Designed miniproteins, single chains. Designs and how they scored, part 4

Each design is a single chain, and the fold is of that chain. pLDDT is the mean over its residues in the fold that is shown.

## One batch from the design tools (miniprotein)

Design m110
Fold by ESMFold2-Fast:
Structure m110 (fold): chain A 76 residues (1-76)
Amino acid sequence: VEELIKQLSDKDPKVRAKAAQQLGQIGDERAIAPLARALLDEDPEVRDAAGLALMLIGGEKANTALAEVLASGKAP
């Protein structure tokens, strides 16, 4: 999980999108805040992957983070 969270900050947007996808499949709550920041990524593929990942993780914490970023446009 820690390695994938670090990959969310990679220079390559394909690496960031892949990391977001894998974090969503793992479902670890430690990824929620990093994925919420990735919702504001400059690359639309990364933003889409981060949103999908938060939906896959699910639960109140992930849903709150996703809703807050989408409503305010601010990262945690």
Scores: mean pLDDT 77

Design m111
Fold by ESMFold2-Fast:
Structure m111 (fold): chain A 88 residues (1-88)
Amino acid sequence: ATKTAELEFETKSGRKVRVTITVNADGSVEVEVEADPADTRPLTQEEMGEIMVAAMRFAKETFGVDGVEVGNAVYRALSALNARLRAA
């Protein structure tokens, strides 16, 4: 069965993000990251690192999923968010 959970996280810089993690019936992991629409500045490397650590910990604690596949899903989500922020 597909399971979804959301983490709301604030970076040390004060940026608020929502991380949505979905574990599909086949065990694949999907991650989406959304920033406050009022905050259009691109993510810094420090912010990406903070969000990555928080999201991976949340995935492990909530679903028992970790490792390279989860890290890759989080990184893809952060890269997609940064592409959207740079285009705005």
Scores: mean pLDDT 82

Design m112
Fold by ESMFold2-Fast:
Structure m112 (fold): chain A 60 residues (1-60)
Amino acid sequence: MVSKQVEELTRKAVEAAKKGDLLEAARLARKAIDLALQNNDTKSLTKVVLETNKAILEAL
């Protein structure tokens, strides 16, 4: 369940970044990171960081 929530928040953060809404992307990414950290889910944490960073760089 929690990993699915992290994945969903990551997806929404990536979509927000691609639309140029960097503040919303940051808020969603922060929620995803917080959930991953609370559950010691290093796999999901890595995915959030990589996918969000890639989307932001591509939006620039």
Scores: mean pLDDT 78

Design m113
Fold by ESMFold2-Fast:
Structure m113 (fold): chain A 64 residues (1-64)
Amino acid sequence: MSNKEKAEELLKKAKELRKKAEEYRREAAKLRESDPLRAELLEGVAALLEGVAAWLEKKARELL
């Protein structure tokens, strides 16, 4: 595999993780008043996914 192909795969995975994080943040917003503990957990998971996505994006840039 070329470095370009590896970078493209990492960027694709990062995009998928960011989409998942957005979904969790939307769900957390809906739960904030009725279930604040669950909302906080979903926000935490979203932040973790965003962190992993940023790390993958950095690794992709290092391969180019």
Scores: mean pLDDT 86

Design m114
Fold by ESMFold2-Fast:
Structure m114 (fold): chain A 66 residues (1-66)
Amino acid sequence: MATVIAEMDSVEKAVAAALKAIGLGGIAKPIYGEPSVVVGEFPTKERAEEFAKAAEKGGGKAKVIY
């Protein structure tokens, strides 16, 4: 399993990121605030990296933990 922590600058971006994580077969926990944070857990490193790239393209910051 691989974990991604994504910081998003809005609630709407955090919701979009959480839905993307679920679509990649992950488990997502959104924590709403300023910034909003999405913690995603993924079955593979490849899925985690795909989510991290999507979060960054959405204007967020992502860290991948293996």
Scores: mean pLDDT 79

Design m115
Fold by ESMFold2-Fast:
Structure m115 (fold): chain A 60 residues (1-60)
Amino acid sequence: MSEQEKEAIEDAVKTTEELLKKNPEEKQEVIDYILEIAKDKFSEEVFEELKKKIEEIEKK
């Protein structure tokens, strides 16, 4: 992955954490929403890396 792709993933992770903090009872809906956007926006490899990072956030 390029440096720009890594930065995009970090930004998406931060956005996900902020949304989960604001919507603690809608955790799965927030995750599904972010993943839907990422599927259209990112390549398969970048999407898989983002998905892994979001799963780590979910396990917190």
Scores: mean pLDDT 77

Design m116
Fold by ESMFold2-Fast:
Structure m116 (fold): chain A 78 residues (1-78)
Amino acid sequence: AYEEGVKAFESGDYERAAKLFEEAFKQGNVDAIVLLAEAYLKLGDYEKSIEYARKAIATGDPEARRRAIEILHEISLK
């Protein structure tokens, strides 16, 4: 699910990427949550992007927190 989500994201299929990253996160892959936030940002779904970015910050992972803050900052400029 995660690797397939990354391939979908790289190919520009953000809807499929979001679905696959959500599945990976439900299976316990917490790394998928920040990519899920990025996929929703690409789709223009700012509400879901913010929701998942906040959850990524809550994981306590420094890299996920850094990327999530960047996503939230980008949305705040809209």
Scores: mean pLDDT 79

Design m117
Fold by ESMFold2-Fast:
Structure m117 (fold): chain A 59 residues (1-59)
Amino acid sequence: SMEEAERLIEEAGRLLLEHQRFEEAKELAERALELARDDPELKRRAQGVLEGTDLFESM
């Protein structure tokens, strides 16, 4: 659901910024993308988290 996608995005952001748990943040953001359906804003937010985790993986 869109509500679940929103929650996953928020949690992924917390894992990335507060705990630096990049693998878990990536997993939650990927699940959020699946649930976002036709909501371009939620998809964009989930992609933002994925880009953040990818940046850290490349370091």
Scores: mean pLDDT 76

Design m118
Fold by ESMFold2-Fast:
Structure m118 (fold): chain A 100 residues (1-100)
Amino acid sequence: SLSEILELIGLLLRAIGLLIDLELLKKKIKEKFKEEEIPEEVKELLKEAEELLEKAIELAKEALKNGVTEEKIKEIKELLEKAEKKLEEVKKKLKELEEE
């Protein structure tokens, strides 16, 4: 339906915002820390966030080709929500590292 397509567009815009956040966090980390100073937990959270965003984008592409369904919208939304939580955890851990 038109409503489902509009919701998918909203989710794609959210995904773009989260990708920008991810790339800015990666740049901030690279500028402030040597690779050996970055905690493994932070590296894992960034990798997991990237994988979740890639999966959400791939599912959105599939929905645009094969039909937008409420089930696909729900799955994309859940993937983006999980990615956002991981990026927020990265931000929190980086702030703690900067403040000691």
Scores: mean pLDDT 86

Design m119
Fold by ESMFold2-Fast:
Structure m119 (fold): chain A 95 residues (1-95)
Amino acid sequence: MEEKIKKLNEVTQKLIDLIVENEKDPRKASIRIFALSVLTAAAIYAAEKGDVEELKRDVEAMKSLIEQIKKENPSKKEEFDKLYEEMVKIFDELA
């Protein structure tokens, strides 16, 4: 479990790095980084508590956030897709 949480934090940091590198508006970048961080923390907490319904809601909210970022950054869509799929796989292993 601890190693999976560590890997999840590493994937989340890579997503944050991609947002910082590609978003020209620092306020927009900050809002998205905050949202991703809150959703990731909530999903980890839900997984640790066995709250499968909350975990599913948090993962779906993260997907919606990443889809919006991909729409605004089409040249980076494959990188965002890869990181999101890695994140989903880790959450599936935690559930």
Scores: mean pLDDT 80

Design m121
Fold by ESMFold2-Fast:
Structure m121 (fold): chain A 120 residues (1-120)
Amino acid sequence: MKEEEEKRRKEAEKLIEEGNEYYGKGDYEKAIELYEKALAIEPDNVDAYINLGQAYYKAGDYEKAIEYYDKAIALDPKNVQAYINKAQAYEKAGDLEKAKELYLKAGEILGVEEKVKKVL
């Protein structure tokens, strides 16, 4: 069972890597399909949601990009990368105030976590 879980995880990782190759070539439609296949194997894969958001961002669909970054944040509320990527999507959409708020949120998550860990 553990070996089969590891195989599924590696299959999802390969799909993400292949998606990243198509993303690098500017084939965002194919990248999206591959990331969606990775999520079909691992529905709670935070990195796959971030990659989907980034592919939609490059395709110019900032609303879809933000939606997938929100899914990543819902699964991992301390995921700094998801907040940074969401901020970049708002910057590209022209909402600089919302982008700044999200960058500050990312910094606060890092600062609060370090302070709590030092006190405990």
Scores: mean pLDDT 83

Design m122
Fold by ESMFold2-Fast:
Structure m122 (fold): chain A 100 residues (1-100)
Amino acid sequence: MEKVLEELAKKYGVSVEELLAADRGERPITPEQLEALVDYGIYEIQRGVVNAIIDELKRRTGDEEFAEEVREKALKMLDEGYSLTEIDKFIEEELKRREA
């Protein structure tokens, strides 16, 4: 999470501190800060989707240890820039591997 915010701040040429201050409403937001916050908001939504998929996996399998291992890997993939489609395919492949 923190690494993604730092990478987005670097991409848009803004500081993490200034970005967080703007998000809190402590200062006016610049266009570059707005773009970084929008990208971060999209990342938070995607992270929520991944967590929901894993929570469903946990309910379906009854295997909390397996679900948590897959969650860690899936969230790492999201942080590395993989799409939700690629992450969903990875989760499906891990489930098939567990059943084999």
Scores: mean pLDDT 77

Design m123
Fold by ESMFold2-Fast:
Structure m123 (fold): chain A 97 residues (1-97)
Amino acid sequence: KAVELLKEAISKLREAITAAENGDYETAKKLVDEAIKLLFEAGDLMPKDDKITNLLVAAMLQAAAARYYLDQGNVDEAIDSLKAAIGTVEEVLKLVE
């Protein structure tokens, strides 16, 4: 169940990159907000583990940074932050799969 939420979050972050690359910043922001919500829900379902918790918090902060960069019109920084968030969530998946 948590694994499904993490995979859905990755999907939303990938869609956010595509939207940002196409200049659809409002859609990109919405997708980032949806991904952050999914990461939070996944965290609530996982056992307390300091490494997993720290990585999940890092992924949420990276996604939040991307949201901030999109609000500022800093698209390249937003895409870099989204890619970082995806990588961090993929690292969480390796620990729980």
Scores: mean pLDDT 87

Design m124
Fold by ESMFold2-Fast:
Structure m124 (fold): chain A 60 residues (1-60)
Amino acid sequence: SDEEIKEEIREILLHAKSKSKSIEEFKKKAKELLDWVKENKPEITELVEEVVKEMLEEVE
């Protein structure tokens, strides 16, 4: 389901955030993930964008 996919994406991004020293570093990692998804798994691009947006709104 979309919710299960979003949860897995959130776990990946939370791991990336934990390894980031700043919000700018996290934004860079999130963009790199999004660029990779657009190239390799375009069908989940919107779900990845939604999770990234939610996480950035929580930090900013």
Scores: mean pLDDT 79

Design m125
Fold by ESMFold2-Fast:
Structure m125 (fold): chain A 68 residues (1-68)
Amino acid sequence: IDEAEILEALLRMAVALEDFETAVKIAEEALRKGLPLDRELLEEALRKARENGDEESAKRLEEILEKL
């Protein structure tokens, strides 16, 4: 399994658990390494972070999406 596939699986799990701090950390690491990220999954994470009032994670997710 490629590192990108592992990071995507971890990101999906973090989003499902509503652990937005971990989701942001995984996405930032993948972006830093130039690995592909699932845009739809990141958009879902952003929507959920906003619904939960996690504005700090929401801002960081917006920045990640802008760089994709």
Scores: mean pLDDT 82

Design m126
Fold by ESMFold2-Fast:
Structure m126 (fold): chain A 71 residues (1-71)
Amino acid sequence: EFEKELDIAAYETAGRIFLVMGDYEGAIKYYEKALELDPNNATAWRDLAEAYEKAGKVSLAEEYRKKADEI
């Protein structure tokens, strides 16, 4: 359980680092890995939506933002 939570936190941190560096594809990759481990992580869904929006994939960003709001 704790090992899985540490992996989720590590992936979220990596995603955030790539996002602030402007590497939106890198951010997307790591947020997706965090969600593979915990699909109920609303924060990761919101961060993934922001990364997709910044990458120009607005329709996907809107879909994932709505998914985060439902959690």
Scores: mean pLDDT 80

Design m127
Fold by ESMFold2-Fast:
Structure m127 (fold): chain A 62 residues (1-62)
Amino acid sequence: SMEEGKKLLEEFKKYLEENVSKMSPEEIGRLTREFIEKNKELLTEEQIEEVENFAVRLIATK
């Protein structure tokens, strides 16, 4: 559902933000890919793009 997807996305983004200093760019990329694949049925195309862009921005700040 759209609401479930939004909650999962927000929780994942928070997790990445809290752990970005402890993770390599490769780990962030892998975790993001795994999150998308696992939750593909619950996420809209817009939400997938949002999380991909969020991960790219986090990697760029390292």
Scores: mean pLDDT 84

Design m128
Fold by ESMFold2-Fast:
Structure m128 (fold): chain A 71 residues (1-71)
Amino acid sequence: KKEEAVKHIDAAAEALANGDWATARKHLSKAGELIQDLMDDGAAVAEISQHIREKLGPLGARERAATAADA
């Protein structure tokens, strides 16, 4: 499950880099479900959260900036 969550995060990061927000959102949704299954393992959740920050942080910040400009 942990490895599957990481794979979905990696796939989401690749989709975001390609500008495919719909595919990225689908992978993030699946990763979120897998993370919820791991909520009893705080160490696994912490590792996945750091992986998300590393892979998606810069791309997510750019998307949030675009959304804020639209408001």
Scores: mean pLDDT 68

Design m129
Fold by ESMFold2-Fast:
Structure m129 (fold): chain A 65 residues (1-65)
Amino acid sequence: VAAKGEEARRLVEKARQSDDPVEALFLLTEAYKLARSIAAKAPELAQQMLDELVAQTRKMVEASK
């Protein structure tokens, strides 16, 4: 559970640093899948990861303007 949460966090951070919007979107999608997989065991952590994913997606969209 903790390992999956850390992996999701790592993917979000990598997406944030990516210059390729396609790569960033792929990484965010993988992080979302990991967050969903831990939701049943750690719903609070999953919600926190989801909020982080939404924030990073918004930043990526704004950066592309």
Scores: mean pLDDT 70

Design m130
Fold by ESMFold2-Fast:
Structure m130 (fold): chain A 71 residues (1-71)
Amino acid sequence: LKKLGEMLKESLETGSEIDASKLTKEELEKLKEIIGKVKELGEKLRAEGASEEEIEKKAIEYAKKEIEELL
């Protein structure tokens, strides 16, 4: 899963597209898991009255944490 973490870090730093064709089935499943958790976090924060800016900031912080776990 380190390759997924490196690709996500690069995408976050440069805004580059993630090439899913270079990911294994396991890496794709992990990517889906991370996306799902970010979506759930965003929905929870929105329900709590958070601003779009706050939701974006929290989503980025969460994504960085998940990336660190993969590296």
Scores: mean pLDDT 76

Design m131
Fold by ESMFold2-Fast:
Structure m131 (fold): chain A 67 residues (1-67)
Amino acid sequence: LSPETVSAINRAASRGHDLAEETGKLVPEAIIEALREKAREAREQGNDELAEQLDEVARSMEESLRG
């Protein structure tokens, strides 16, 4: 993981905790939502590589929760 990707993941984790508090969602579910949100933002900014890495992290977390 690049330092930029790690920073984005940390920001998504912080946002996920805030979102969980606001919505009553489980923290892991809120973090997955925040990661996907950050991936969309990265694509809008033209950073496709960061967006792909964030989507992959979100997908891996989602698979771990379901399987």
Scores: mean pLDDT 79

Design m132
Fold by ESMFold2-Fast:
Structure m132 (fold): chain A 59 residues (1-59)
Amino acid sequence: METEKAIELVKKAVEHMEKGNYREALELFEKALEINPDHPSVKQALERARKALEEAEKK
């Protein structure tokens, strides 16, 4: 099911976030939103990934 693919992408993105791989996490969250664009938790996670990437690139 499409939802199962979105969940798997989110799990991988969270793992990348925990490792500090914010760019990879952002790409995975974007792919998850392409499958399920109305998923509010994924939208929030994507914004967190963008913020983390921005902060990492500042330093």
Scores: mean pLDDT 77

Design m133
Fold by ESMFold2-Fast:
Structure m133 (fold): chain A 75 residues (1-75)
Amino acid sequence: MTVSASYTSSDGDSASITVVDGKVSSKSGPSPEAQAGAKAAVSYAHQMIADGKPITSEQLKKAMELGAQNQKLLD
């Protein structure tokens, strides 16, 4: 099973996450917004895997967007 999500910041930087059979991988651009989004999605994915709960692309994208927005609000 493969689940993936991506996010593009207002500055054009991207963040992406892929979960394959419980293995998490992520990539992000150098912006704090993109990095925060990737970190939030990774944390969410690890928590769901630990709890034995299903992960969807939609929930990964929401976690990524919330992480990026939270970083922007702190600046």
Scores: mean pLDDT 79

Design m134
Fold by ESMFold2-Fast:
Structure m134 (fold): chain A 60 residues (1-60)
Amino acid sequence: EEVDKAIEAVKNGDVDEAAEALSKATGIPLERARKAVENNLKTDKEGLIKALEFLKKMLE
């Protein structure tokens, strides 16, 4: 569920929502998640989405 929220937020460009969902799904600190989302959204949005889809598959 949290990974799905992260994927949707990334697709919509919502950094705060994506960072919070990613932090909850993975347990990494929120500040770290936000920085990762910001950097990847600017440089490789498609790669970030693929990585999150892979993470979702692993958590299922």
Scores: mean pLDDT 78

Design m135
Fold by ESMFold2-Fast:
Structure m135 (fold): chain A 62 residues (1-62)
Amino acid sequence: GSMLKKELLRLIGEILRIIGEIFDLELELKKKPDEETKKKLEELKEELKKLMEKMKELEKKL
């Protein structure tokens, strides 16, 4: 496989891990709706968006 394929697989792995963290925080937020948890959730969603943009850029190079 190309180096781009390996990088894409790594990004997918990172995306899956962040999605898992988002689900955990959403569960915490449902049980205890506090501003700190909301802030962390928003930060992870922004990180997810950045990784998805990197994935799109790599796809265009394939």
Scores: mean pLDDT 82

Design m136
Fold by ESMFold2-Fast:
Structure m136 (fold): chain A 76 residues (1-76)
Amino acid sequence: MEREKIEEYVEAVLRQLREMGMSEEDIQRIRERAAETLARQPAPSMAVLNAQMTEDFSIEQRKKFNLAMAKAIKEL
């Protein structure tokens, strides 16, 4: 998958998380993790990217992320 499409996916997920009431602090932290993953791997698998973005997540935060991911994929 091209880097541009991965970046579009990340921004779509972050937009959905914001709409679901996730704090800007948490959103920024996730964005930084995605950027770090992309800096280390130009084309990471979606599984690796998702795992890195959610590494420190609580069960409730992970549930919100899974819903945001599903919504983002539907809208892309």
Scores: mean pLDDT 77

Design m137
Fold by ESMFold2-Fast:
Structure m137 (fold): chain A 56 residues (1-56)
Amino acid sequence: DEARKKRAEILSEASLQARERIEQIKADMSHKSEFEIELAQLKAAVDYATEAINKL
């Protein structure tokens, strides 16, 4: 159960970091295609983390 609590904490921190990174990428959107791919991946990661936390 320590592992479960640690996973929830890691997922929450990762989700927050991903959201902050998304905002940073939006600011740099003049450097386009690579950031668009990274942005899509980060959004998917946030969605995954949120759903994984809800299942804990």
Scores: mean pLDDT 78

Design m138
Fold by ESMFold2-Fast:
Parts: structure tokens; sequence; C-alpha cells
Structure m138 (fold): chain A 69 residues (1-69)
């Protein structure tokens, strides 16, 4: 059904969401915003996927949301 490339993409997305959710909870948030979730999905779907850029964007988004509290 799913190609190996599609499977790898889905695994990256799932792990990125798990990572972001845990990081958000460690910052005292109940989860991640729909806005940050959409940004994660966009970055994971880039043909030139960069894990460091994804991690940096997740950390930036969570820090910004934590500052709004």
Amino acid sequence: HMSEEEFEREVRLALAIIYATIAAKERGLHGISDELLQRIEELVNQPDFDPAALKAEIERGIAEEARRR
C-alpha cells in the first residue's frame, strides 16, 4: 500500500509530533498549537528535509507559545 519513501515520511511526521508534544508539556503547555502542527507537517514534507531545521522550528514555536502564557 504505502511506498518505503511514504512510510519514512509518515514515521518522521509521527516522531516530530511526539517530540514537539513532549517538549511542549515540559514547558507547561497542554500540547502544541494547530499553527505549529501545520508548520511541522510543511517541514517534514520538504524534499530537502533538514532534521536540524525541523528541531529548531519546533523549539522556537514552543518557546514562543510558552512566552504567551
Scores: mean pLDDT 79

Design m139
Fold by ESMFold2-Fast:
Structure m139 (fold): chain A 89 residues (1-89)
Amino acid sequence: MAAEAFAKGLEAFKKKDYETAIEYYRKALAQSPPDDWILYYNLGKAYFQLGKYEEAIEYFERALELDPDNEKAKELLAEAKKKLEEKKK
């Protein structure tokens, strides 16, 4: 079930195994309705921790399309954009 895959993704994220977290979040997303913003948000967080800021930005933007008032997602999107600019310099 999507909830089980999501829970395993959260466990991997807590262990700083961000690649495994992404795999489980993607499995949960495939089993979830397309309006599950929390999966996009957690995918963005995992990509951010891996330094994959372009992917993190894409997932945070998708989360905000579904939940536009999410202040935490807005903050992390701004931080990811700043980190991406710093990485290109």
Scores: mean pLDDT 81

Design m140
Fold by ESMFold2-Fast:
Structure m140 (fold): chain A 60 residues (1-60)
Amino acid sequence: MMEAIAKERRARLKEIAAKAMEKLAEYKDDPEKVQQIIEETNEELLELSRETEEEVRRAE
């Protein structure tokens, strides 16, 4: 895979993880919110994965 695509994906992964960690820390005493944040983060990661695969395929 192209290094540029890998670098951008890594940066976005870090941003998603950082945002999720901040929210989890903020709502750590609210299990319902914690579960919601986990679900939202998983959805964002799946979307990023699909976007990355499409970008790689188009770059070929």
Scores: mean pLDDT 77

Design m141
Fold by ESMFold2-Fast:
Structure m141 (fold): chain A 60 residues (1-60)
Amino acid sequence: DERERRIDDLVDHLIRGTRSEEDLDKRIDALLAHEKARGRTLSDEEVEEIRRRVLAHLAA
């Protein structure tokens, strides 16, 4: 599924750049702006999945 692969890529990108929970929100906002500029819109459900997966990695 292309959607799942895209989410995986975005999660990997955020994991490499994110150092704290506060930093995560700023990076998600920047990512959403970038995707919107490219004509792609992430749903609230997709954003929540991305956030959850990054937070799970930071907690490990």
Scores: mean pLDDT 77

Design m142
Fold by ESMFold2-Fast:
Structure m142 (fold): chain A 59 residues (1-59)
Amino acid sequence: SVKEKLIEKVKKLIEEGKSVDEALSEAISSLSKEELSSLSGEDIGEIFLEAYKEEEKKK
């Protein structure tokens, strides 16, 4: 699914040393407008939570 692919991409970018903002920006910009609009508010929330969880591992 689009959500799962986006989450995996964000996590990999963060693991590679990119910031949460950079990882989210790069992953989201790789989506088409159609794909982005297919994501629900809960899907977007989950993507952000997974990104923050990866960042939190450093704390």
Scores: mean pLDDT 77

Design m143
Fold by ESMFold2-Fast:
Structure m143 (fold): chain A 60 residues (1-60)
Amino acid sequence: SAEAERERARVLAGLERLRGHLSPEQFAEIAAEVEALLAEGRYREAGEVLDRRGVRLLTA
């Protein structure tokens, strides 16, 4: 659906934003978690993981 495609695009954009703020190893770990959720069609949860990880990075 158009909504699912927009959610997926938003998740992928968020993941790419984190790439510049993480080590390759840290990025790979988060990317694997997000990709697993995307494979299950859980786009909303994937976005929430990225939001929480981003907040942690900003507050650490």
Scores: mean pLDDT 76

Design m144
Fold by ESMFold2-Fast:
Structure m144 (fold): chain A 87 residues (1-87)
Amino acid sequence: MSDEELAEKVIEELEKLAERARERGDETTARLAEEMVQGLRKALEEGKIDIENVINALEILAEVARARGDEETAEGLRRIAEFVKEA
């Protein structure tokens, strides 16, 4: 899988997670996910995807989601991070 395909998948999953967080009233997780999406889109446009930074950001966002009580979102983010590591 290409770095471009990985970034696209991460963007799609983060947009879904942001919507779910917003529906629950967790604006912090939603904002962080949206910021990560914007950063990934810019990196993708420039062809400068840093996979290590993507993994680190996903893990940080997972801890934020867990702290906010969204264990399902936290698990989803960690699964995406592991998928990116293996790709």
Scores: mean pLDDT 78

Design m145
Fold by ESMFold2-Fast:
Structure m145 (fold): chain A 58 residues (1-58)
Amino acid sequence: SAEDVEAARRNLEAARNATSRAEALSALHQSKQLLGETDDPEARKLAEEAIREAEKKL
């Protein structure tokens, strides 16, 4: 859904902009939650990218 895609994009932006461990963990957690809730392939792809970006900072 458009809502899930927008949420995924916000989570990816948060992961990319994270400058602390707490911010990276927050983005990681939100992205994992979205992956469990969405069936939208675009949102899933963006959420997976957000997880990778967050993990690079942990």
Scores: mean pLDDT 86

Design m146
Fold by ESMFold2-Fast:
Structure m146 (fold): chain A 71 residues (1-71)
Amino acid sequence: KTVDPEELENEILVSLAAMYLELAKKLLEQGKYEEAREAAEKALELLDTVPESPEVEALRKEAEEILEKVE
């Protein structure tokens, strides 16, 4: 069982984006709106570097919801 190195790299980037979104949610719970915005924007930057998939689309929607809450 071998995975393409590029496919592994994309999986790592998606995982990092998800981690930034979890951080953004925690920052929102703490009322740290500016930091939450920065984390969500960082997640979107990472997602822009990977191929589109249902998972990537779901994470983008999550980031957009966070950004809407912080304005």
Scores: mean pLDDT 80

Design m147
Fold by ESMFold2-Fast:
Structure m147 (fold): chain A 71 residues (1-71)
Amino acid sequence: PQVLFEKETIYVPEEELEKVVEEIVKKAESDPRTVKVEVHKTDDGYVVTIATVLDNGDVLVKEIRLIPKKK
């Protein structure tokens, strides 16, 4: 068993930012393998951290940084 780390950055229109965060959290929570979901508001957006236990017993920690697009 090992811990795996993935990082992803997505750019989201400022007016949709909170909605996209909610959708990511709901999808993560619907996965029975998900053991932890954390949401942190930053100065420039949000960070969502999801920990999932894989079939082989490894833990995947995925960090998604959401940055608002300004016009």
Scores: mean pLDDT 82

Design m148
Fold by ESMFold2-Fast:
Structure m148 (fold): chain A 59 residues (1-59)
Amino acid sequence: EIEELFERELELSAELIGQAVLLSDKSLSEEEKKEAEAKARELAEEIDRLAKEIEELKA
């Protein structure tokens, strides 16, 4: 169970890095930039939640 949480955290972290790379591209439209920023924010929040859950399970 805890291993599944670690795998999910790694997967979301990779997606967050992908969004950060996109945000560094100045050719993005305002709409694309807004979408990437929103996605990055959601990913960061989910990663934080998973990290807390893992910590609680370790007690």
Scores: mean pLDDT 78

